# Designed miniproteins, single chains, continued (3): the designs that were tried, part 89

Each design is a single chain, and the fold is of that chain. pLDDT is the mean over its residues in the fold that is shown.

## One batch from the design tools (miniprotein)

Design m11076
Fold by ESMFold2-Fast:
Structure m11076 (fold): chain A 103 residues (1-103)
Amino acid sequence: SSMDELIKKIETSSVKQFKRLVAQYLSSVAISMIGVVLEKQTPEMESLHNQGKALFNQISGLLNNYEKADKAGNTDMMKSYKQQIVNKLKQVQSLLDQAQSLE
């Protein structure tokens, strides 16, 4: 799957590559979610879209913390934030899959 490939790339990525991969994935998901919202105007879809926005905001905050840890040379905190971001990316994918399965 696209998510499995993303996780594999993230595991071997540099700091700059990691930030780029996350940004590219979130942009792709945002485009897909807009498409689903335009096609499926239901309360369930609106709820999933709002949950997605909350996850995007949380990932943005974690990326900011990851960058601050990088500038401070705190590799342990960087690993922690990277793992938290990966876990939230999996939640974003699950949410997108749910949205795409709605009729």
Scores: mean pLDDT 84

Design m11077
Fold by ESMFold2-Fast:
Order: structure tokens, then C-alpha cells, then sequence
Structure m11077 (fold): chain A 73 residues (1-73)
């Protein structure tokens, strides 16, 4: 169970730079620092959701994290 959450956390961290870039592109009024902070908060929420989903379906939690990382590209 914990392994699925750890994998989701790893994928979220790897996606963080791309996610911050995507936030800046979507909200150009935000500074680079503000976009990064928003991306970090988003990643924390994704990790929280992954933990809840992992209690029911650990494989699905990893897949959702993987899809979110792909969408951040």
C-alpha cells in the first residue's frame, strides 16, 4: 500500500517543474515563484488523493499520478 503512495509522490515530484511551467503559461499574470508555489500545493493535494485511492485501489492511484504527470508535459 505505502509503495503505491511513494510511487505517486515520486511521479508528482518529477512532474513538478513541468507543472509549474504549465501553470505559468496558463496564468501569465503569476510570477514564476507564484506558479511554482501553486504547483507545489497541487502536488500535495494529488498525494493526498493518491493515499485515499490507494486504500481502495493502489494500482489506480499510481495510474492517476502517471496520467497527471503526462498532462503536465
Amino acid sequence: MDAAVEEAERLAREALPALAKAVQEAYPELSEEEARELAEKGAERLIEMARKIAEVDPERAVELARRLAEEAR
Scores: mean pLDDT 69

Design m11078
Fold by ESMFold2-Fast:
Structure m11078 (fold): chain A 71 residues (1-71)
Amino acid sequence: MAKFTEEQLRKLAEAWLAARPEHRRDLEGLSPKEIARFIADVALEEWEKTSDLTPEQLEKVRALLDEIVDA
């Protein structure tokens, strides 16, 4: 079980959903692991493509999400 990554996931999900409220319905009823997988599948690809984040920031986000999905 994640002690910090779960809180960070909630913060990430809130920020991500603020930009993409239409995906809120897709995330309803999901566990933290399922949310992380969904967000990772969509958001990481978009963040990498968008280049709004530095490569270093993208690697940190990827590592955080990997910790959640691996747990």
Scores: mean pLDDT 61

Design m11079
Fold by ESMFold2-Fast:
Structure m11079 (fold): chain A 80 residues (1-80)
Amino acid sequence: SPEEMERFLEELEKRLDEIIEKLRKGEISIEEAEKELDELAEEARKKAKELNASYIDLFRLMSLIVEAYVEIRKLKREKE
């Protein structure tokens, strides 16, 4: 349903933000953040398939995940 997809994308964004915030605060390592993001990306892919996501919804989902990966990579470089 459109409502379930919208709710899922909102929840995904919040969970991605939580991973990044924990990493910024030093509550988790880079390796832990990468693992959590990989697990969340796989969960998101499965959920999108379950919900029969539109091309636009898939693009939104992929954009959120890619932005989180980019942010983790930036934070990793700051620690090197």
Scores: mean pLDDT 85

Design m11080
Fold by ESMFold2-Fast:
Structure m11080 (fold): chain A 87 residues (1-87)
Amino acid sequence: SEYDKRLMEELRGMSDDELRARARELSRQDTPVARRELDLVRFVLLERWLQRRGLSPERARELAQDILEGMRLIKRGVELTIKRLEE
């Protein structure tokens, strides 16, 4: 959505330290809004991690966007698995 694009652009303007601080704050919240923003923070960090591994900014962004698009189905399964393992 346009909201997600704008939020992603704002997050891309933050330092890694600021993104990690934001992720820690968001992970203490259990609201849908906080979970969505946390996902976007993690994708920006993933994009930068991919760039450090030699992907171009364009390729890193493309891959991060593909992950974001597919993440809704995969993430629910991962979250349920982690929750079960932490019990």
Scores: mean pLDDT 77

Design m11081
Fold by ESMFold2-Fast:
Structure m11081 (fold): chain A 69 residues (1-69)
Amino acid sequence: MKLSEQEKARLFAAAGIYIVAASLAREGYGTPEQAERDIKAALEISKQLRDNGYEEEAEFIEKKVEEVR
């Protein structure tokens, strides 16, 4: 199964939204449970991107997740 350019772009954007939401939750605009769910969602997207050959995008997401943890 291969992701199209448009599918990749949408998933990458979604991961970014999850990372921002997790960061806001860590800062007190949400719960620790919300932050963990958003982090998990972003990591699932990064794994899907990596499995489809988008290693650079996956690594970027993983790096941003580590910044929020």
Scores: mean pLDDT 83

Design m11082
Fold by ESMFold2-Fast:
Structure m11082 (fold): chain A 100 residues (1-100)
Amino acid sequence: MLSPEELAEKIVEIARETAEKNNLEVLDIKVTKEGNVIRISITLRAPASMSEEEIVKILNELIEKIKEILPEGVELTTSVAFERLPDGNTLVRLQLTVKL
């Protein structure tokens, strides 16, 4: 079984690699650990040419890849928010909560 620190590092790596492969820019990743709970906040930028449907598909791919590395009994909750910027790009705020 991975340590909480190793698990967080692998989640961040998967998120970064999946986002960048799919032309989402990673602006910020914040990891906080409180007891048996890991919270990962990911801020992404999607180009104006990318639809919300395409963004959702990429996020689903990212979440499924994360689920594949989670140990049995570990709970993952996700939340996502979209904000259209004046330049037509979309900010995506993805919150991941991993409960060990």
Scores: mean pLDDT 85

Design m11083
Fold by ESMFold2-Fast:
Structure m11083 (fold): chain A 93 residues (1-93)
Amino acid sequence: SVEEGLRLFEERKEEHAEEMRRIAREQVEQADVYGEQVLQEALANGALTPQDIETGIQVLELAREVLKEDKEAQEKLDRLIAIFEEKLAELKA
């Protein structure tokens, strides 16, 4: 049945989702530890366009949703989003 197919799909999707969450956590950790300063410098130096910053915020919001149960990752993502939003506001002023 369709319902049985959906259950099997959801079981496999959950395994895949766990792997995706693991990869996302590693990427967030790398960004926070060694990439955040480089990212802040690129934002401060205007190396990113307003459209790039808006796209970046959307990507970070998606990562925030994927890692919604990971408080440490959420705190790191909140800091990154705040930096992007502040820079976007400056560029639009």
Scores: mean pLDDT 71

Design m11084
Fold by ESMFold2-Fast:
Structure m11084 (fold): chain A 91 residues (1-91)
Amino acid sequence: LERLEEGRELLRKALEYLEQGNVEKAIELAERAAELLEEVARETGDEVVREAAELARQAVKALKEGNVEFARKLLEAALRLVERALRRLRE
């Protein structure tokens, strides 16, 4: 649970840095979020968390290619999936 909440925080911070125009920091945080979510998905078998990790990875690729708007949408989608997983696990 704590690691999934950390993943949510990393995704939020990545989005904040994108709003500030700090693409390099957004890439760093999105990569960390993807790695963390991939670990949680592997340990839990949670398909929603796995999908969130995949979207975060796609966002990193989009940022590196200069597609900031597409990356923002991918990060927002990943964040929504993490929030859904957190709600399900909390009951």
Scores: mean pLDDT 86

Design m11085
Fold by ESMFold2-Fast:
Structure m11085 (fold): chain A 119 residues (1-119)
Amino acid sequence: SEAELALEAALNPENPDPRLQEAYAGLQAAAEALVRGAENNTEANREALREITEEIIEAVETDPVAATAATMVLLMAVSKLPDSKLLQEAKERVLKKLKEVNPEYAKLVEEFEKRLEEE
């Protein structure tokens, strides 16, 4: 339910529905947390980002809607900190798994990424 709202909010960010606006704000807050972690390049933060990446990869098979929403959060973080090798490597691993297992969700993520780069 929450993952479905998050995915819908990411796909329709201009939708004035307060629930979708709240869900989108939640995605932005999660992305900002990932950016702060990647900027503070400690061993603990590198391990936390690795664990998050592995959880998203596992979720691609067990909860593809949640995995897709989490992938969009990761792409938002990458767009805010494009020079971060940690975030770029996480993005590449997640997108590879998503394309292999759920190519239709991968297309949604690629359209979302294109929109972020054009803004």
Scores: mean pLDDT 83

Design m11086
Fold by ESMFold2-Fast:
Structure m11086 (fold): chain A 95 residues (1-95)
Amino acid sequence: MQLSTSEVLLLFHDRVAKVDEQGVAQGLSKLQLLELHGQTMLDFVKENPDLSDEQIDALVNAYRNRAISFGLSRSTAEKLGEELRKKMLEIKKKS
């Protein structure tokens, strides 16, 4: 049974919030928190290989917006987002 996009976003937001809390407690920088967010996305796709391309796009868009909020340029955020999207799609195909 496939989750809706809103359900996927809610589950992922909860997971990222917990990961961020742990990272902040460990003294991680904003850039390290962003790297941890990206790794959390890759782990989430491995655990949920049934994610649609639209759901993956929604997760990548959230990551890109966060990268921009941390002070990264739009072009850098787009490049990082596209690299993550590519990795997420490859994980999905291999599952």
Scores: mean pLDDT 80

Design m11087
Fold by ESMFold2-Fast:
Structure m11087 (fold): chain A 90 residues (1-90)
Amino acid sequence: SETIENLAKELGISKEEAERIVQGIIDEVRWAAKVRGLPDDEVARLIEEVKKAKTFEEIAEVLRRAGVNMTPEDLKLIPEARKRREEELK
């Protein structure tokens, strides 16, 4: 994926680490969309935008449209940020 390759390059991390981050972001988008009651076609569109994003800034913009306010810095800590949001929405 272009996003995984670009993030791996940008952050100086392995493709495996970048893939883990991107998967966490995709899971977050899917979860936030379900909480907001977004239709399946909109969720699919948002996930595709995340996959095509080249920077954390672009991913943050996609998340804002899903109603998730995360900074690019928060996205780098997505496992911890996700756990906090899941707790808040229980």
Scores: mean pLDDT 69

Design m11088
Fold by ESMFold2-Fast:
Structure m11088 (fold): chain A 70 residues (1-70)
Amino acid sequence: DRAREFVRALLEEAIAELRAAGHTELAERLERALTDGTTEDEPEYSEEEQALMEAIVARLLPRAEAAAAE
C-alpha cells in the first residue's frame, strides 16, 4: 500500500523532471498510465524512453525517500 504510493510519488517526480527536460510526450504517456493504472497492458516504451526514465528515477530516489520520511 504505502510502497505503491511511494513508487507513484517517485514516478510523479520523474514525470515532472521529464516535462522540465522537454520530454513532454513521454511525461504525458507516463501520467496517463499512472492515472489509468495500466502498467503492464502495453510495453510501448522504447528502450531509450525506459533508459531515460530509469536514469531520472535513480536520481530522484534519494529525494523521494527523504520526502516519504516526512
Scores: mean pLDDT 65

Design m11089
Fold by ESMFold2-Fast:
Order: structure tokens, then sequence, then C-alpha cells
Structure m11089 (fold): chain A 87 residues (1-87)
């Protein structure tokens, strides 16, 4: 259901706010997508990590800060949608 997907999304975003590495971000996203029924494997995560590490224009710290800011914004929106669904 949409409510179940919202709960998965909120949990994933809360975990993203606590992430300390790009690997942790990708593993959190993998686990959330698996919970939502998508077939995402460890090989997909490794391929994405290699691509991100090859980018000289972006540090891991910058990636984490941008990810956390987007996660805060998304969490706010998902929590509001959850409140509307419970009314």
Amino acid sequence: SMEELLKIGIKAIEELLKANSVREVLEILRDALRAAGFDIGDADIEAMLEKLKADPERSEEEFLEETKELAKEALKKLEEEKKKAEL
C-alpha cells in the first residue's frame, strides 16, 4: 500500500541522516528498494561506488552533505503526507 511505501521511505531517510559514508548511503537505499520489492544487489552498489569515487569534482564529504540536505527536505514532505493519510 502507499502507507507502507511511505513508512519504508521515512525509515530510509532517517537512516540516511545518520550515514557516515557513501557506501552506507547506497546500502540504505538498496535495503529500502528491496523492502519496496525491487531487485537491487550488492554488485549494483559496488558499480555505483566506483562511479562516484571516479568523480574528481565531488568529495565524499560534499556528497554526504548534499544527500543529508535532500534527505531532510524529503523527510519533511513524507511526514506531512503521512499525517494527511492518517486524517
Scores: mean pLDDT 74

Design m11090
Fold by ESMFold2-Fast:
Structure m11090 (fold): chain A 70 residues (1-70)
Amino acid sequence: SEVERGEALLAETERRVAELVAAGRFDEALLEINRARAELAALPLPPEVLARLERRLQALEDRVAAARAA
């Protein structure tokens, strides 16, 4: 299903972003988030699911910003 595809995309993005943040590669982490956001926007997801996944991407972006500021 497209929902499962969106969830899998987010899980893989979270994993890659965590690795990039641990390596201090914050610009690359943000590029991965932007890439995931674009791919997610292309999926025919119900509005409620898209909103949930977008909130998750925003939380991930905020986490990268916090790690960079530390």
Scores: mean pLDDT 87

Design m11091
Fold by ESMFold2-Fast:
Structure m11091 (fold): chain A 76 residues (1-76)
Amino acid sequence: SLAAKRAAITAELRALAARAPEEPEGALQRSGDLVREAYQAGVLSEEEARRAEDLLLAAYLGKMSVAEALRGIAAL
């Protein structure tokens, strides 16, 4: 189900957020792949995907930590 897929992606994003202080670049790259997969699977709406991409871009530009961005996406 889409709900089960969303729960799995949310759990992985939270795990990546916990690891982000040690591996920020890897966490950011994997989260980008997860957001793309979630959108293609219909787990994220277009608006949620856009919001997630905004958060990833903010982390990439150093406007927030990778962990903060990933927690934000997990909360969508």
Scores: mean pLDDT 87

Design m11092
Fold by ESMFold2-Fast:
Structure m11092 (fold): chain A 78 residues (1-78)
Amino acid sequence: DKVLELTNRLLGLILAASTDWDEIAKAATEFSRLVEEILAGADVEEVIKRVQEIMDKLGASEELKQEAVRLVREIAEA
């Protein structure tokens, strides 16, 4: 299942961005909901904006944010 593989990679970026368990758990819940919204036909660009905001809050590098955007686009195309 390509969607599951891509979602697992996306969740893995949270662990690379933060060592705070509470922030990790909150971000993982939000990412899972955003993936469900993409699969339900949500605007991909709005989801990307929300993912970038979450990654910024986690203190993620620009490289991690760009990878998250790539994975979101791949999930939308799967």
Scores: mean pLDDT 84

Design m11093
Fold by ESMFold2-Fast:
Order: sequence, then structure tokens, then C-alpha cells
Structure m11093 (fold): chain A 84 residues (1-84)
Amino acid sequence: VTEEQIRKAIEEMVKTYSVTAEELAAAALLLPEELEEKVLRATGELFGVSVETLRKGGRTMRRLNPSGVRAVAEELKKLLEKYS
């Protein structure tokens, strides 16, 4: 998966579903490690936050709303496949 495909998927998540940086970060932590790092980086660029801040926020969001985070991860996976 290319950086361009990841950027398009994240931009569509924000535009269509109004997901937050913390929700995207929490979803990224459920992905394979290679996709996690790329998604966190693209999210950080889009929202102007560091990957370290996103990891902390993502861990908190996963504790507070595990079902919602799984739903966001499932949708993100579908969009990543769409842009492949």
C-alpha cells in the first residue's frame, strides 16, 4: 500500500465519517505494524499532531470506546482496499 493510497483513505474517512485524529490513531493501532506506522504518520500530517501524541490519544480512545474503534478500523481497511 502506497503513501498516496493511505492519504486518500484517511481523507475520505475524515470527509465522509467525520472521524477524529484520536479515533484514526486508535484504529491504526489495530492494523499490522507496517500499516500502523504509515496511517499514524498520514494522520499526524493531516491534523498537525505528532505520531507520539497520536499513539497516546489512540490508546486512550481504544480503552474508552473499543467497539467504536473496531468499527473505524473496519471502515479504514475497506477504504485502503478501495484505493489499492
Scores: mean pLDDT 83

Design m11094
Fold by ESMFold2-Fast:
Structure m11094 (fold): chain A 74 residues (1-74)
Amino acid sequence: SPRLDRLGARAQRLAQEIHRLLATLPPDVADEMSARLGALLDGFVRAYRAQDLAGMEEQVRQMEALLEEIRRLA
């Protein structure tokens, strides 16, 4: 499915950008944000396995919100 592939690629790019920024944060903050990203990625994988497009889009939105939060901390 092109929509599934697009959401997967978007989640991957968001995770890569978040990981890049985590390297610039204090270790305690980086650990907290890394745990939050892990939970969102787990949720994304569960939605992907269920072919739940709405669930995948929700996890992507939450990853985007996490990225913006991290950008404010960096």
Scores: mean pLDDT 89

Design m11095
Fold by ESMFold2-Fast:
Structure m11095 (fold): chain A 72 residues (1-72)
Amino acid sequence: GLFADADPEGLEKAYGLVKSALQESPPLPIDRLVSMIDSGLRLDAARRAQLLTMSAEEQLAALEAALKRHRA
């Protein structure tokens, strides 16, 4: 998966940032959101490009799935 090798602390931080962004008014631009995730997860160019094609909700779902794998 997109975040399979990610650090659990970085995943928790990214999840919180994406979840908060979905509650903002106006909502954060996707490129800014991806930059905030990159600050915690150290995204390479390929992962960054994938995230830029995803909605904030899709990014949140991917982070949540990765967190479930680390917690289980």
Scores: mean pLDDT 74

Design m11096
Fold by ESMFold2-Fast:
Structure m11096 (fold): chain A 86 residues (1-86)
Amino acid sequence: MVVKAEDIEKVEATLHADGRVDVVITTKDGSKLELSFQEDVGIEGTYTAERTSETTVAVSYELAEAATVDGVEIPKSGSAELKRPK
């Protein structure tokens, strides 16, 4: 089963230090779809994206440790509101 983007109310991802990622997708009718997969790189943290309107999504993340990639520091936490045009 594939969930359509317009039917998604909230996405929550939990990243484990061992590379396991657990994702919970909540649809507009209150149903939940749980997915798990394994990544080679373990970054412990959480990620949440929640629909705030038909055209806006609030996203946030929190990592257990601040990460540095190629000399660029990635903060432990961040948030943004994404807006779809039109």
Scores: mean pLDDT 72

Design m11097
Fold by ESMFold2-Fast:
Structure m11097 (fold): chain A 62 residues (1-62)
Amino acid sequence: MSTEEKAALIARVAAHMGFELTPELRAKIRAVAATLPDWSADEIVALTLDRELLEALLASVP
């Protein structure tokens, strides 16, 4: 799974959870996706559904 595919998947799940996809949030999501290993789609979905973990990861990237 490419960084772009990971970012797109995270963005879709985050939007479903009530996050507003601003350009700034999309950039942070892409930065998070670039730091993730070659995880499966199911692993990325599970990560994104954990709101507290997702918020912590988004806060950790510039």
Scores: mean pLDDT 77

Design m11098
Fold by ESMFold2-Fast:
Structure m11098 (fold): chain A 92 residues (1-92)
Amino acid sequence: SSQARQDLSNAVRSLQHSIRFAQRGDTNSAILLTQGAIRLIQRALSTGYNRGDVQRGLRYARRALDYLRQGDTDSGIRYLRRSIRYLRRAIS
């Protein structure tokens, strides 16, 4: 649906900003943006839109959040990028 597509587009944008903050050492902002993206992905998933790719995007975003919270910024960024790939696939 258009609503789910918009939520996923906004989630991708938030995850991209999260990567930039993580690269600058602003882990707290990266965590906040990743949490926001997770809420948007969950809302899109509840609509059934591209369920498989959205579920994979959600799983990677959650792993990214866990790594960022542990201070493993490099792993966090890797999983943020993987999440973005699956969410972009869901939108396209």
Scores: mean pLDDT 92

Design m11099
Fold by ESMFold2-Fast:
Structure m11099 (fold): chain A 76 residues (1-76)
Amino acid sequence: SRSALEEQRRLFGEAFDYGLEGDMDKGVEAFRRGLLADPNVSKEKADKIADELRKSSPDIMLSLLAMFRVVSEIEV
C-alpha cells in the first residue's frame, strides 16, 4: 500500500542519514525496520539482509543504504 511505501521511504531515509553521521549500528537498524515495512518481507529475511550489511565495509554499507533510499523514492 502507499502508506507502507511511505513508511519504508521514511525508514530508509533515516538509515542513510545515520550512515552519513557514521552511526552504522543505528543505520542498519533503521534499514532493517524499513525492510519490514514491506509486508512481503519476513523478519527472518530482514534480519539476514541486515546481518550481511553489518559484515560489509562502511563504504559498501553506505552505498547500499543510498541505493535503497533512492529506489524507495522512485515513483512506480
Scores: mean pLDDT 81

Design m11100
Fold by ESMFold2-Fast:
Structure m11100 (fold): chain A 82 residues (1-82)
Amino acid sequence: MGKEIRAKQAVEAAIRLIEEGKKTGNYRKAFEMAARVARSAGDTELAEEFERAANYAKQSPEEADKEIERVLKVAEERLKKI
């Protein structure tokens, strides 16, 4: 129920959530929220990438900064194709 989120707006919102996670240091929550936004927009591939990043941040918090940069690049490249 509610209006469907447009694919471009959903990717932009996901990027914003990850950038906020970078500022607060709560990387796992940022990835989990970004995954929900991508999934609600029907972008299952991007949602799965964020879900993997959230799981990795849980298991290896010390490497979360590298995973953030990788996932931001994936989202930005996807945004360019929309």
Scores: mean pLDDT 74

Design m11101
Fold by ESMFold2-Fast:
Structure m11101 (fold): chain A 69 residues (1-69)
Amino acid sequence: SDIDTAQKELDELEKQIGTLDQQYQEAVAKGDENTAKDIQKQISILQAQATVLRGEIDVQKRIQKKKEL
């Protein structure tokens, strides 16, 4: 389903965010402020994309629910 496809895309995006979060924690531990700042910026961009995708999934679920009722 379209919802299942979008959920898989969201899951992949969340995995990427998780990888960047680990890299962010390592940069902070090393005192690498520039690297940490760059990773934080990337996480922010991916989180914004994940928020949009979650919104799209919610809309699709609402449409499907109305058709089943």
Scores: mean pLDDT 84

Design m11102
Fold by ESMFold2-Fast:
Structure m11102 (fold): chain A 54 residues (1-54)
Amino acid sequence: SASRQQEIQELQRRIQALREAIRYGERGLLSQDDTDQYRRLLAQAQQRLAQLQS
């Protein structure tokens, strides 16, 4: 369905952005708390993507 494909594309873009943010945090450009928050959000987005592709 179009809505499922749209959600998958949005999740893929979100995952990309979160990975980039985490790399910034790993370089010390963000706080540890912000970096950990992005890691939690990444895990949630990856879990949702896996559910939609199953």
Scores: mean pLDDT 88

Design m11103
Fold by ESMFold2-Fast:
Structure m11103 (fold): chain A 69 residues (1-69)
Amino acid sequence: SNEEIAENMKYGVQRLGQAAVQDPSLLPRFQASVEAVKKTASGIPEVAQDVHDYADQLLQQTQQQLQQQ
């Protein structure tokens, strides 16, 4: 279902976000993944907003965690 596709996309970017927090050299890959997921979700109107909101929140949280010094 479209919901399962959305869940899989969210899971993938969440894992990469966690990896980027541990290894900041992965941040560009994480950012690219967020953009790719948002682009893919835009083709699925039923889940587009939910996936976009999740990806944006995750990106913001990851960037904030990396700025904590």
Scores: mean pLDDT 86

Design m11104
Fold by ESMFold2-Fast:
Structure m11104 (fold): chain A 75 residues (1-75)
Amino acid sequence: MSESQEAALVVGATLLAIAMGLEGKSLEEIEREAERIVRESDLSPEAKEEVLRAAREGARRGLEAVKRVGQKKAL
């Protein structure tokens, strides 16, 4: 029963991934950072997978948003 903790980490990882994508970081760099953060938090395997999945999707959305909008680093 760590729904609130898992949700907080999922949101945090997603927002970080989107921000890094908007700053022009590569998908690989974003995934590596998210993985290290989750690894250091030493979460359960299932929670780690969920957070990493969210971060990966966030990174993709951030990178795609930059390409679609044509605005660079609007943050």
Scores: mean pLDDT 71

Design m11105
Fold by ESMFold2-Fast:
Structure m11105 (fold): chain A 72 residues (1-72)
Amino acid sequence: MEDARKAEEAARRAGELGDAAGAASAAWQNYVSSGGNPEAKEYAKKAVQAAAQGDAEKAMEYAILSARAAEK
């Protein structure tokens, strides 16, 4: 719960700064802390892909979705 909220906050901050890699990192850390939630993993993968393309906005969006999936 706390980790998922921190991941969402980190993703939002990274998006504001244009840090696509930071948003993707937050999403992947959230997936790991969720204990392998498959929905969180899918969004974390999309965040990593968006970061690889330099799309900080998409990376942030997918990172937030990953965090929300992990809260279940």
Scores: mean pLDDT 75

Design m11106
Fold by ESMFold2-Fast:
Structure m11106 (fold): chain A 88 residues (1-88)
Amino acid sequence: EPAPREERLAAAERELADVPAVEEELRRLIRNGEVSLEEAAEGLRKQAEYHEKMAEFARERGDEETARIYEEVARRLREFAEEVEALK
């Protein structure tokens, strides 16, 4: 049941492309008071850690292209977490 390499790469690319939409949705939840700044930042860090693990799995399979994309997703999520924390 492992997805083909091309499908895994496409999925990673979609996750990277979707980061701005994730940021916008989280900003909406914060504006509505549905999530605290602390909860939002913690959630973003957990998502970044998840993508870092996905990068490790890809690299273990010799799929460096997919690994680098997941690392980029993780970096962007961590940057947004820092931005959210700065909104005190």
Scores: mean pLDDT 81

Design m11107
Fold by ESMFold2-Fast:
Structure m11107 (fold): chain A 99 residues (1-99)
Amino acid sequence: MIDELVKEFKKFVASIEDWTPLLEAAEKLAELHPLVAKLSLNEQLFLTAFFAFQKKNKIPLSTGYKIYQKLADELDLRKLSKKEFEEIAKAFEKIDLKL
């Protein structure tokens, strides 16, 4: 269920003791994609944390987008189109993130 993966993302975020690697990754993601550069710092961190979660758990992009949409709705964030989401996910793959 998508709801279970939303809950797992919230647990993932709550387990982060050092945010420095995610902050550095968010800066790199903003450099790689112009759309990310136009987002608020909180939105950049949210996207970066989300793609780190998606990659760690090997979640397919199509399923990832559904989880992302539900989280974005709950947080009143600007929703990316599926195409924008997939483009940013590809940019994230160029980032060596170690948590």
Scores: mean pLDDT 83

Design m11108
Fold by ESMFold2-Fast:
Structure m11108 (fold): chain A 75 residues (1-75)
Amino acid sequence: MSRELVIEYTAVMIQGIGLVFDAELLGDEELKREAEELMKNFMKQLKTASEDEARSLIKETSDRLAALEARLRAL
């Protein structure tokens, strides 16, 4: 992976880990489960992804994590 793609990947991983942690601390077991499933699927898809596919997957996963964070804040 390029240096830029590694940085983008790390940012998504931090976002996902932070969301799981926040959901656990707030007692939202359902949102924690959804975030964990999203991160598991993300990591699984990355193993077989090309660099272009990885870039698209990173963006899509980041957008989905942002939507889950918005839901957590609304609860």
Scores: mean pLDDT 83

Design m11109
Fold by ESMFold2-Fast:
Structure m11109 (fold): chain A 68 residues (1-68)
Amino acid sequence: SLADRLIESLETAIREAKAAGDPQRLRDVLLAGEAFLEWLRENGADPETIERAERLVKEARALLDQLE
């Protein structure tokens, strides 16, 4: 599904940003992830999909906190 592909893209973006150690890239990923999570909630996405997106947003935020 589109949602699954976007989640995989977000997972990849987080992994790459972490490997680069780039706080700005992590901020950009966090913003995109938060926007995607909001869209999923407004679109009535499956609870499992929302939970996966929430975990990824939380991971990106934690990684950003470690780099700042």
Scores: mean pLDDT 83

Design m11110
Fold by ESMFold2-Fast:
Structure m11110 (fold): chain A 98 residues (1-98)
Amino acid sequence: MDKEIAQGIADIYVAIGNLDMERGDYEGAVESYKKAIDLLEKAGVPAARAYLNLGKAYYKMGKFDEAKKYFEQALRDARASPELAHLIPEAEKLLKEV
């Protein structure tokens, strides 16, 4: 898949997940963020932001082990990509809260 097309479609799924988070539909948010991550990973695009959002959804559900797992994945992806280095402080802060 073209990386730019994958990023654009993933951004739509992230936006849907964010709306579900605002409505308290954390299970719907998880589904949308996972779809974004799948598209990004298949295209070889780092998914750090989508992993942060996925972890936040699990945290809201009280699933702290899953939240920690996805915050750690977000941190790994952010460290692997210089353009995503700005996400490192947020991922580290969220890991201290789980």
Scores: mean pLDDT 88

